# Designed miniproteins, single chains, continued (4), part 74

Each design is a single chain, and the fold is of that chain. pLDDT is the mean over its residues in the fold that is shown.

## One batch from the design tools (miniprotein)

Design m14553
Fold by ESMFold2-Fast:
Structure m14553 (fold): chain A 110 residues (1-110)
Amino acid sequence: DVRELLRKGYEALKNEDFETAAKYFRKVLELEGEDDAVTLALLALALFKLGKIEEAERYARRALELQPGLELARLVLEAVRAEKAGDLEKAEKLVQEALDLIKQVTASAD
């Protein structure tokens, strides 16, 4: 059940369990294909927090190719660029903005 996997991935992200989040989002992409921009962006965020910067960049770029206006993917890609430039404070700020977007989206689901 893809919705249950997405729910578990979101809960893992909120609990800062990025390894578990990446595992669930990878399973969603295996079932639905690498054409879901939101799931690609969520996986990119989890991978960035795990220090898998090159993988995070690949998935964030793919998400933006599918949905150019996706704020979550833009924030992750900008964080990757900041990290590669050595601007660790900017990278962490952008990643925190991405995590806050996820918390806002899930807070309206009551």
Scores: mean pLDDT 84

Design m14554
Fold by ESMFold2-Fast:
Structure m14554 (fold): chain A 84 residues (1-84)
Amino acid sequence: MVEVVDVKQLSPTRYSVTVRVTLPSGVVVTVDTILEVKGDEVKVINVHSTADGPVSAEELAAAVEAAVKAAIEAAKRFNEELKK
């Protein structure tokens, strides 16, 4: 399960998005992203991940990929809502 926990606007173009990914094992991976949004383009500036338990490299990579995808979508929606 992928859940967007927090979205913060850092600047007119930059957003901090925190996503939690619950793995089939029950381990929760928290992914903090810094994204730059300009129109339809979203750039990933920074990604930081932490896990509540043991995670394989493959599971971590999959969790981060899912979290980044969710973060991009959330940042786009938040940006659209701020534009009236």
Scores: mean pLDDT 80

Design m14555
Fold by ESMFold2-Fast:
Structure m14555 (fold): chain A 55 residues (1-55)
Amino acid sequence: MVVLEVKGDTVTVLEGEVKVTYLSGKTETLKKGDKFDKSKVEDVEYEGELEIIIK
């Protein structure tokens, strides 16, 4: 299970891991505790169930 917290444009990975592809074409694998700016993201890939917490 992947759990993401969204606060404004900042997304924090609370559990699991995601593969983020940025608008620049850069790809990065983010794990628990990592953050990314969703306004700069083209795609987010994950496995299994996703829960999103909006603040």
Scores: mean pLDDT 85

Design m14556
Fold by ESMFold2-Fast:
Structure m14556 (fold): chain A 90 residues (1-90)
Amino acid sequence: ALSPRVQRFLQLLADADLDLLFGMGDHDGDGVISREEFRTMVTFLSQLYSDRIPPLTEEEIEELFAAFDRDGDGVISREEFVAAHRELSA
């Protein structure tokens, strides 16, 4: 199970455009988000919402990445990103 702060972070993004969020992470346009790109995106978004949630820890970012990386290949595909966000933010 995700930590309460990670779950709150996902809920703050529940109404966000997932295509725009994925585009923020997919810097090289290869159709996947690496761990480093994911960390950068999550850090930026958590700072944007810092008035409602404290910044996520490194451990919480790793937990969130693992939850999104459904096939365990070390990157997040667009399909995994959309599916994981829907399941984890509900």
Scores: mean pLDDT 74

Design m14557
Fold by ESMFold2-Fast:
Structure m14557 (fold): chain A 64 residues (1-64)
Amino acid sequence: SAAAERARRAAEGARNGARAAEQLGRPDSYKQAHEAAEKAEEAARRGDAEAAELFMRQSGIYAG
């Protein structure tokens, strides 16, 4: 479904954000970005595109 595709893309975005935060070498930012990425993956697993996109945005904030 379109919602499942959106959720999958959001989870991928969250993983990329967590990876970027890790490269910055800041433990607190990395931890929070990683937690957001895990929540995005969980939301994607249940097909919740809105929640996955929210957590993707949170992961990106910690990476920037």
Scores: mean pLDDT 77

Design m14558
Fold by ESMFold2-Fast:
Structure m14558 (fold): chain A 75 residues (1-75)
Amino acid sequence: TKEQKELELDRYFIEKMLDLLEEARKRGMTPEEISQLLLELNKIYKEAKERLEKGMPLDEIKAFMDEQIEKLRAR
């Protein structure tokens, strides 16, 4: 169902967010840097949700999120 796909997308996103926050903490990022990271993650999440509403396959949305998150990680 649409609700199951939304839940899977949300769980996938939360998992990736928690991994990034753990790396940020380990690297000693400041609260300001973490806030900026969270704002950028929120933009990725919003775009992913819009793509899901437009009928994009979940696997393609996950690939999009992975690509954008890796770009954040590489900074």
Scores: mean pLDDT 85

Design m14559
Fold by ESMFold2-Fast:
Structure m14559 (fold): chain A 81 residues (1-81)
Amino acid sequence: SSAMLAEADALYAKSDELEARAKALDSENNDLFDKAGKSSPSDREKLVDKGNDLGAESSGLLKEALELRKRADELLDSLLS
């Protein structure tokens, strides 16, 4: 149905948005680790901790994106079956 296609499209769009947000966090994390390599030992530890927090947030977003993509795929499979 057109409604199922619209729902699948919306889920893919949301998944893509979450993946884009995760990539932005990964880029920020990479910048923090690069900066940590150029910092004093005490500052390095704080920057690495911040980077680890961003990495955890990115991982959470990717997990949510995967779940939305699986749901979208199931809707399309149901429509094409």
Scores: mean pLDDT 88

Design m14560
Fold by ESMFold2-Fast:
Order: C-alpha cells, then sequence, then structure tokens
Structure m14560 (fold): chain A 89 residues (1-89)
C-alpha cells in the first residue's frame, strides 16, 4: 500500500461554518482515510469523494468532528489539518 499525507492550515473566520476539505491527486480510490487536528486530535468521521479521474477530496463527515474543529479554531485562531490516506499499489 501507498501512504499519502497532506497538511493544510485553517484560520478562524467569524460567521463562517468551520469545515475541512483536503484535495489529493490520486487516480485510485483510498482504502483508508484519517484526519487529524494539530497532530494531536484524531478524527474518525472522514469521507472521500472523487471529483475528477485523478482527484479526490477528503472532508469531515461527522457533525461532532465539525464541532471539535470549530472549538479548536475559536481557542487557537488557527488549526493545522492533516489528511493521511492509504491506497493500493
Amino acid sequence: PVRLTKTVKLSYQEGKKATATITLDMAKPPVEVRLSLNDTVALMGAESKQVSPTTYEISLADEADHQILATLLRIYGEVTVTATVVANE
């Protein structure tokens, strides 16, 4: 299996809903997806969506995970979101 990791940084925005979407260039569907916040909080509710033949979007699917992200953004003003994806060879 091939392991891909991509990190994005989110800033708190007043009046905007907190969400995290990470775009990955990959032609094969992921077999495992994990999201983590500040390399400390592992989120379980990640979903993947194919947006082109060579591109997948990884997003938060669980409302509880969105609430965790929103809370961290309010406390720190900025949150690092890391997607770790496993694909077949």
Scores: mean pLDDT 76

Design m14561
Fold by ESMFold2-Fast:
Structure m14561 (fold): chain A 75 residues (1-75)
Amino acid sequence: SDMQRRQEQLDRLNGISQAGTDAAQPLVDQARAEHDRIVADQPLTPDQENDLRSDLLTPAVQAATDAMRQYEASL
């Protein structure tokens, strides 16, 4: 039925999203701790803050992307 197909699509999307979150969460936590350490040493300008956040979060974004692709490929 159409409702079963929609539920299967939602379950698939939720699974993909969860795989990304599970892979990214420890790296996000690590990035937060490193950010706090750097900021405690010296105040940052808004531009420095943006650059630092981008650099620290890049591994988390990559891990989420890779995990989501791997999960989808396993379906």
Scores: mean pLDDT 84

Design m14562
Fold by ESMFold2-Fast:
Structure m14562 (fold): chain A 95 residues (1-95)
Amino acid sequence: MAIPDVAALVERLLTLSPEEAEAFLRAYVDAYLASLPADAAEARAQAVALLGALATVAEELAKRDPEIAAAVERVLVEAAGRVGERLAELRAAAA
């Protein structure tokens, strides 16, 4: 799977309402985490890339649309917790 395209995500989110942006990103995060490889090191690298991309998207949106940026920040906080849980699950499965 590709590293998240920050520019494409920013432009997509700018076409949505804050509520639609939050729902879109939750679905995006869910699909991304479900598609992580079974190898814990590769899964960690991809999960870190996802969190970094979401942080950059939030920073870019804060300059253009603060309401959508706030929606992205809510998803980022939620995604950070879910990444931790998913990586713990994959480590347990690999043991």
Scores: mean pLDDT 81

Design m14563
Fold by ESMFold2-Fast:
Structure m14563 (fold): chain A 71 residues (1-71)
Amino acid sequence: SLQDQLQQTELQRLLYTIMEGSSLYIVERMQKNPQANPQLLDENLRTRDQLQSERDTLEKQLAQLRQELAQ
């Protein structure tokens, strides 16, 4: 149902929000460390960008589902 899809999407959005926050923290810590491995930093930057993109997609899906349920 639309209600089940909404609940599942809200849970996924919360999970990705937590993962994005953790990724941002790691990236900031690595950027401040002069001994940080540049290759590992680049990999973490790509992971951050991917998580941000996926969370943005989930936020848009959530907004659409809420609009459909309101109709």
Scores: mean pLDDT 83

Design m14564
Fold by ESMFold2-Fast:
Structure m14564 (fold): chain A 56 residues (1-56)
Amino acid sequence: AQRAALLQQAKAFQARAEEYENIAKRAESLGLKDEASTDLARHYQEKARALEEQVA
């Protein structure tokens, strides 16, 4: 039960990371700076990784 919940949270964090990464990439393609979205993408990637490592 707990393991399944952690994996579900990891997937949610991965989805959020991908969302912010795409926002940051789009901003870069327009010559804009979006450091906040880049930082949020990294933050959620790290949280997802930590949860995945806990259940491995």
Scores: mean pLDDT 81

Design m14565
Fold by ESMFold2-Fast:
Structure m14565 (fold): chain A 83 residues (1-83)
Amino acid sequence: KEKEEILELTRKALELLDKMELGEEIDLEERIEVGNKLNHPIVLKALSEYLDKLAENPDMSEEEREKLREEILKKVEEELEKE
C-alpha cells in the first residue's frame, strides 16, 4: 500500500523534473504538493540519480529518458521491498 504510493510519487516527481528541464509549463500547486511529500530518503536518492544521469548525457532522447525513469523506479521498488 505505502510502497505503491511511494512508487507513484517517485514516478510523478521524475516526470515533473523532466518537464521542468524541457521548459514545459508546470502547475505550481502540483509542484508544491509533490515536493512536500518528497521527504522519503529512497525517493530523494532516486531523484538525485536521475539528475546525475541527465547531467552525464544532456542530449538524451525522450525514449532514453523514459527508459532511465523506469530503471530508477525499478531500483526504488527493490529498495522498498527490503524494508
Scores: mean pLDDT 72

Design m14566
Fold by ESMFold2-Fast:
Structure m14566 (fold): chain A 85 residues (1-85)
Amino acid sequence: AQSLIDEIDELIKEVRAGKLTDAFKDRILSTVQKALDYLLEKGELTVSEYTGTMLRVIGAIIEDDAEELIEILEELKKKLEKVIK
C-alpha cells in the first residue's frame, strides 16, 4: 500500500515534468490498475467507480491531458492514504 502511494507520487512528479512518453503512459496505466485493484479488494471502491476511473485515465492518456492525469493520480493517492490511515 505505501509502495503504491510512493509510485503514484513519482508518477505525479514525472507528469509535472512533462515526461509523457509511450513507456511512461504504460507505467501510469499499470500503476492506476494496481491501485484500483487494491481499493476494490479492500471494499473501498465499487465496480462502477473502478470502470469509470479506468475510462477516465485511458481518455487522459489518449488526449495527452497531463492535468487530468495528475488529478486522477492525486484522487487515488488520497483514497489509498485513507485506507492506510
Scores: mean pLDDT 82

Design m14567
Fold by ESMFold2-Fast:
Structure m14567 (fold): chain A 98 residues (1-98)
Amino acid sequence: GELIERAERLLEEIERILEELRELAREAEERGDLETAEWLRKQIEKLEKELEELKERLEKAKETGDEELAREVVREAELLLGIARIVLGVAKVVMKKL
């Protein structure tokens, strides 16, 4: 229902931010800012692992009709999106100083 659709939209938004972060990591490496590139790769890896876990839990919620699990996935996806947005904001500020 609506919870599944909301979770899917949140996970898609996180994926879009991850794509932007990967582009910024490439740009940092091209500029020779290896410290920023390495920091971004570590943030990306952490976010990707959490996103993968949420995707697996969402598929389980879809298969079983577990509304409580779907609610938990929405809540955790909203928190992860918040973290991803903060990381992207910091990355953009750091990259503009170069």
Scores: mean pLDDT 89

Design m14568
Fold by ESMFold2-Fast:
Structure m14568 (fold): chain A 64 residues (1-64)
Amino acid sequence: ADYEKLADYLVKQGKAKSKEEGIEILRKKPISQIAKEYFTSPDAPFVTALAVLMQKAAEVGVAL
């Protein structure tokens, strides 16, 4: 669910051609890069970005 909302944001920003591409970009993007991009973007859905970051941290076994 949270990946889909961020993927929609990427499509709106012209950074992804489709929702599926946006999800793939987010899955491949490292935790540090996700944090950096959404920290610097006032238009980003912060709560959704934080949820995705927490999910990726759980996937790699790292506590934030």
Scores: mean pLDDT 66

Design m14569
Fold by ESMFold2-Fast:
Structure m14569 (fold): chain A 73 residues (1-73)
Amino acid sequence: SMEAEEAFKRFAEVAREATLVAHEVGEELGKEVEGRAVRLHIEAQSSADKLAAYREALEEMERVLREVRELKE
């Protein structure tokens, strides 16, 4: 659905930003955040409700983004 595609797009945008900020903190943290984003995407693609799954993945990556921004000082 278009709503699921938009939720995926928003998730992807936040996941990319979180990964970039995490890499500025450290290479290993950047790899871990990228790996988490990939896992969330795979899980959402396997979900019976992709819209709900991508919304949850977005909330998780928004939380990660806040955490890595705090670590950056």
Scores: mean pLDDT 87

Design m14570
Fold by ESMFold2-Fast:
Structure m14570 (fold): chain A 69 residues (1-69)
Amino acid sequence: MIDEEEVNEALLRMVLGISKSTGMSDEETAELVAKTAKKLGMPEEVALKLAEEFSPSIAKKLAELFAKA
């Protein structure tokens, strides 16, 4: 069986990695992550945990975006 949760987490980590490599701002990266997580049906807590793994600053911006939604 395809593990949708594992695939979704891998996709979000890839998005975070690409954003950092391309020099995107923390705020722009957080917006992209929020859109990707919503599109994948990922729980906000999982998206925040993965963002924190890459950057506390990105995770903070992501939390602010989720709080405004």
Scores: mean pLDDT 77

Design m14571
Fold by ESMFold2-Fast:
Structure m14571 (fold): chain A 85 residues (1-85)
Amino acid sequence: VESLKNEAEQYEKEAKEKEKAGDLVGAAKNYYQAALVYEKLYHEGNEESANKAGNAYKKAGDILKKGGNLEAALHLYEKAIEIYD
């Protein structure tokens, strides 16, 4: 679905901009939203979106870990692992 792909790519773009600006919480939220959209695309038959979802969950986790929110980071890393199972 072209609309969902565009939505996920927009969340990734906004996440990168927020990360560059030092808004770690905002960046993590946008990567998380991108991951959810890619995961939905994967379940709708877009197999390539599985890797994108996993990577987006990982990036959100990395940002939260950098900000000191280790519990939320671990949860997102678990979601990234689950995508590949």
Scores: mean pLDDT 82

Design m14572
Fold by ESMFold2-Fast:
Structure m14572 (fold): chain A 100 residues (1-100)
Amino acid sequence: MIDSIRRIIRDIIDTTRRSDFNNTRPMIIMGFRPIIDYTNNTIMRNNYDRIRNSTTHDDMIDSISDFGNTMIDISRNNPDIRDYIISRMRSTYDGIRRSS
């Protein structure tokens, strides 16, 4: 369900805003990498690279938001991958919760 992806992205953003940048950023990068590799989508890759290259909370949050919007668009066009995306997003959220 697209609403599940939207909620998880908001949870990730809220946790990121409250967490130490240096601890949270590696968890997000590690968690989102399988989604990039699976989708092989240029817009996704560009948004992921923005997260990897972020140096501030605000830049990282904006990049995560754009990444989330791209995932929602891909999931609308490819329902078969939706469960995979939801699973990877939950794993990422669980990772950053433990790092906080």
Scores: mean pLDDT 78

Design m14573
Fold by ESMFold2-Fast:
Structure m14573 (fold): chain A 88 residues (1-88)
Amino acid sequence: MTEARELTARGATALAAGDYEAAAEAFERALALDPENWIAQRYLARALAGLGRHEEALRYAREAARLAAAAGLDAEAAEARALAEEIE
């Protein structure tokens, strides 16, 4: 497993446990290694929303949708857009 994938997996586990601070840290580190990782951006948006950082969460959710759409991942782009609407 690559370091970015390990960080994304750790973040997802922390997010599921409600540990939004640990989740955000893990996803931020994953994005430092791969800035266009729309999966990490989508999960970071969820963690930031849990921390009450709604403006930042919206930016990451929208960017995740844009990157997924650019990659031709229409279903994943739609899921990221739905997350942005949920955060609003």
Scores: mean pLDDT 82

Design m14574
Fold by ESMFold2-Fast:
Structure m14574 (fold): chain A 93 residues (1-93)
Amino acid sequence: GLTGTMLPYTVVPGQPATLEAEAVLPEVADHVAGQFVDSKTGKPVGPAEIKRVDETTYRFSARVPNDEVLNVRVHLYAEVGGKVESVTLDVQP
């Protein structure tokens, strides 16, 4: 089962914030993807930058205007053996 965690973030007035989420899998996935979306409209804010941390751990990051941080939701997706799993994370204050 795919698990996800929003990492701590910092906001500075007038500067974009970097939001990060960590995805952990019990086994190696065939494909892993993430998307940052506006939580009110469901529209993409932008593509997530992906980094493989280890064989089963991935980090996703995106730069978001700091006044929009609390409007962002992260969707994490993983495919293992043709089966897709997803986790949704909300940004907390």
Scores: mean pLDDT 77

Design m14575
Fold by ESMFold2-Fast:
Structure m14575 (fold): chain A 66 residues (1-66)
Amino acid sequence: DIEKEIEEIIERLEKIYEILKTNPEEAAKEFKKLLDEKGTEYGSLTTSELVDMVKKIIEEIKELKE
């Protein structure tokens, strides 16, 4: 069920965002792990770009829920 998969991804992204507030390096590692588990290519993305992607995704999710 794609809807359940999306909700799982959102929950993991929100957890990564909380880690980001205290440890950006660990947040980047967890995000890379999530991308790898979902089969997404990220080889050219820097830690800074991964952090920015997490922030953008979380803001988009917040906007959609409002």
Scores: mean pLDDT 71

Design m14576
Fold by ESMFold2-Fast:
Structure m14576 (fold): chain A 85 residues (1-85)
Amino acid sequence: MPEIVRLLIEGLDESVTPQEVADLFHSLGMRVVDVLMELDPETNRSLGVAIVDIEASLEEAREAAEKLTGKELRGKKITVRVLPS
């Protein structure tokens, strides 16, 4: 049974959509369970941070984080980290 692993993504441009975040993981053949974009509640503007839940082993999640960290999305380099349980 695949585990669900949570990752933190930082350095996102304000124009990035949840679908674009999900597509980063889909490009690696990973199944995305959920994407939470951190937004300012008054302006609905992105804080440049997302939390992603993927169906993967911890090792597969770490490999995805390493492969995606430093990748450019809409002119900005992202950082991806596996969150502790």
Scores: mean pLDDT 80

Design m14577
Fold by ESMFold2-Fast:
Structure m14577 (fold): chain A 66 residues (1-66)
Amino acid sequence: SAAAVAEQEALYAAGKDFRLTLNAPSLEEAEELAKEGNAEIVGVGPPFMSASGVEVQEVTFLVPAK
């Protein structure tokens, strides 16, 4: 939501870490995304079938503040 995005931006501007949760097609893909964003994986859910018919995992990242 717009409120969640604004909260993340405010935390980043204030020099605080924030969490981002995304569905990833694999843990390997999630690890590559974490490396690109300089983020840490702090949570991984079990695999499930998405509405598009692709098996995905819910992954939570901790994004360090500037």
Scores: mean pLDDT 70

Design m14578
Fold by ESMFold2-Fast:
Structure m14578 (fold): chain A 80 residues (1-80)
Amino acid sequence: SRSDLERLAKKVLEAIDKAKDLDEMKELIRKAIEEAAKEGASAESANEISGAVLRGLNEAKDLEEAKENIRKELDKLLAS
């Protein structure tokens, strides 16, 4: 649902803001998605968010670019 996507996106955005390196960012994002799933977020919404994160990571040269790309991919997903 839209509310599941919004909740997941918020948790992922909080995770990337806290991350100091790419490995930490990937771990925090994974934990955020797992936590949201335990709180009742749908598997479909989790897959949509994971896809957006992967797209943001694939083009990134460094941590800051990865954070910016993931933010943009999540914004696009929520605008749909």
Scores: mean pLDDT 82

Design m14579
Fold by ESMFold2-Fast:
Structure m14579 (fold): chain A 56 residues (1-56)
Amino acid sequence: SSETAKLMKDKNLSVREIVERGEADPSLRASAKLFDYQLKSDKPITPEEVREIWEG
């Protein structure tokens, strides 16, 4: 989502810091999981997978 990109720019957070904060802060958990998924997969994430991460 655009919110993840904005968070990264506005707070100047590294990917590692976003993942760490996502584990500690539920509001950042989905964003951290999306970044982790993008780092580990060369395949584009589907809208359904994004929804599962946000809701689960």
Scores: mean pLDDT 57

Design m14580
Fold by ESMFold2-Fast:
Structure m14580 (fold): chain A 81 residues (1-81)
Amino acid sequence: MSKEREEALKETAAILLAIGAALEGELLVERGASDEALRAAIAALEDALKRLESLPKTPAKDRAIARVRAAIARIREALAA
């Protein structure tokens, strides 16, 4: 595998994992999951955000970061209710 393909795959994996974590967090809120599950989802999203922030700046990265931040905000609102 070329270095460029390896770097693209790592970036793709980080973005997909982040989007997946955001969707999982959103679904947990919709299903009325426990506060423990919601806190675990926030921790996973914060880890995903750190991974995304380490990647080169691309529109795909910026969209993934925005989605993760929106998911964290939604989960925090659910925990405050």
Scores: mean pLDDT 84

Design m14581
Fold by ESMFold2-Fast:
Structure m14581 (fold): chain A 68 residues (1-68)
Amino acid sequence: SREEIAEEVRRILLEAGVSEEEAEEVAKLVLDGKFEEAQRLLVRLYLQGKISQEQANRIGELLREAEK
């Protein structure tokens, strides 16, 4: 479900050391179906070095699944 995917995205971000506020912001965008905005924030987090390429790829897969 979208809720389970949002929680998994939040969990991955927190494990990467992203702040609770930033992780919750991304999770809320996923829940609201705002996938382009969620993707934009994830690209920003990656460029800031806050998440790895592996983490970014995993979250990208989850976002594509949530769009269905």
Scores: mean pLDDT 86

Design m14582
Fold by ESMFold2-Fast:
Formats: sequence, structure tokens, C-alpha cells
Structure m14582 (fold): chain A 93 residues (1-93)
Amino acid sequence: SNKTKAATLTTSAMMLLIAAVVEAEMGRIEEAKRLFKEAAELIKKAAELADPEKSEKLKELAEEVKKRAEEIRSAEDARELALEVVKRLNSID
């Protein structure tokens, strides 16, 4: 079902957020940015499977994650972004 597929994409995005934070903590900021952008693409794909109200919120979140990923300079930036994204994903679900 579309609901199950959307949930799988959201879970995969959350796993990429965790990986991004770990990479940033290891000093690999460029890899952290790449993983955040991959998470944003999965959130965007989940939006295509969601009902219209949730779809708009997920698309907005994906675009924000992609933009803020470029601004990451530290592990703290990565942790802050990941926590905000997880909170917003839980609020949309």
C-alpha cells in the first residue's frame, strides 16, 4: 500500500539522518551533507505517496533539509538538523 511504502521511505530517511550525524561527528562534513540530501530525496518520494495535506508538508521539509544541508559546518549543526527533521516527520505522521 502507499501508506506502507511512505512509512518505509520515512524510516530509511531517518536511518540516513543518523548516519549523517555519525559522519559529521567523525569530521566527515561533506559525507554528512550528502547523506542529508539523500534523506531529503526519500522524504520527497514519501510526499508523492502521501495524502495532499501531508504531501505539502513533506515537500516543504525535503526542500528545507536540502537547503540546510549545504550550511552544515559541524557535528552540532548536523545533530540540530537531524533532530528537527525527526520531530517534523513525527508531527506529519
Scores: mean pLDDT 88

Design m14583
Fold by ESMFold2-Fast:
Structure m14583 (fold): chain A 85 residues (1-85)
Amino acid sequence: SDSLKQQAIRLAEQAIELAKQGKLEEARRLLDQAIALLKAASDDPLEADIVEGLALLQIGVGRVIGDEEEGIIKAAQLVIEAAKA
């Protein structure tokens, strides 16, 4: 639904702002909620699963290279782009 996609965008945008403030745990919680809403709003479960996988990959890469803030921001941007598609 459009309403769930708009909520996913708002949560992902809030996650970006929290990540920029160094509140990585709070940012990750909002990002997880945004991903869940995106999946619930999706008309194609496979496309939603691919977006979730790519977002989780960005988070994982960020953690491994020691840039968790960038990982969360990139993952949140993927969620926003998918929700606008």
Scores: mean pLDDT 86

Design m14584
Fold by ESMFold2-Fast:
Structure m14584 (fold): chain A 95 residues (1-95)
Amino acid sequence: SLEEARERFLELVRKISETLEKLRDAQKNNDQETVEKYRQELIELAKEMSELARELGVDEAARYFEQAIEALKNGDFETAERLLSKGVRLLAEAL
């Protein structure tokens, strides 16, 4: 249902925001093991967001999340954060 999709979206937004904060803190501390852990968690969260966006027919948002995954795989956290934000904004407009 649309209500279940909204709840799932809000939970994923919360988890992405928390994981990005933890990733930034790990980067500041030069903790490479923790950076890698949160990079992998962020890839999984972005994948779940992309799947949710596809299910809701918001293919443009799904493409931003897919591009964010590629940026995360390349260690480009700045680009990934920007792309995640664009995807979240578009998906929020559909909900």
Scores: mean pLDDT 91

Design m14585
Fold by ESMFold2-Fast:
Structure m14585 (fold): chain A 65 residues (1-65)
Amino acid sequence: MLEVEPGVAPDTRALLEALLEALEAGLVDEATFKEVLVRLSAPEDRPTLAAMDVEGIREYLKTLP
C-alpha cells in the first residue's frame, strides 16, 4: 500500500483544516492561527503564507496534495 510520512503535506493539511475549523469556531484568534499555520507549513511556503489572510490560506489548503 502507499504510505505517507507523518507531518508531510497530507498530514499537515489535516492539521491545517482542523486549525481553520477552530478559528471559525472562535477557539483561536487570527494571530495564533497564523503563527501555528506558518510553523506547520513547508519552509518554502512560509513567507507566502505569512502574507496571506485567512481566506487566502483556505484557498491554499485546496492546492495541497
Scores: mean pLDDT 67

Design m14586
Fold by ESMFold2-Fast:
Structure m14586 (fold): chain A 72 residues (1-72)
Amino acid sequence: MREELIKKIEENLRLQFELEGAPYKSEEEKEEEIRELAETILDIVINELKVSPEKLKDLLEEQRKELEEEKK
């Protein structure tokens, strides 16, 4: 569950960064920042906001589809 949620958050962040045109010098630097942010976001959502993992998974899938459509 945790790894699955982190991957979904990473997918959403990756799409968002592509749309916003964030200025990174390398793909490695971008991926490191995405991973760090995804872990931080998951920790806040689970511990601070008490969102259920199932609800979070649904929201992340909806957001990913929306970002994918905006990109194309």
Scores: mean pLDDT 72

Design m14587
Fold by ESMFold2-Fast:
Structure m14587 (fold): chain A 86 residues (1-86)
Amino acid sequence: SSIGNMKVSSVLAGIDSLYSEGISVQAEAEGNKLTLKVSALNPETAAFDRANAEATIAQLPDEVEVTVESDDQSLLEKAVKILKNA
């Protein structure tokens, strides 16, 4: 699902909210294009997965084109709503 252009600060706030809601994020970047792959939180890997996503995003330009992907449609819809409200 395409969200469009976001500030990196808004993306980071959104990731904080996603993890607080039990949603895990993996970040993949190509230039200023950011893909956030969301899944159900695994408590054993959550801190590592979050740190990796934040480290990837911190290296990006101030504005990024955000796309969200998930194998779970309900989780995808929840993640998109959270990110749009960040």
Scores: mean pLDDT 84

Design m14588
Fold by ESMFold2-Fast:
Structure m14588 (fold): chain A 89 residues (1-89)
Amino acid sequence: GMAAADAPAEERERLAAQIRAETPAALEAFRRELETDESLSPEKLEEMIEELRRRIEELRARYPEDPVAQAYIEFYERLIGLLEELLRE
């Protein structure tokens, strides 16, 4: 979901910058959660990767020039990288 999708361009650029600034901390929190979650199977990790790839495709198709969509795409791509790293271990 994209809250404030109808916001002015300057506000969307600000939101994109905020998302990018928060991304490293969010990824580290997510990494710690995944590393301690004994319920995660390789199959679940693969399902999460496929869902994230689908979300990226939808964002690119619907919001190709949107800075907020681009920031979320970058976050999801980094999340996929994290999940793929865990799947290889």
Scores: mean pLDDT 80

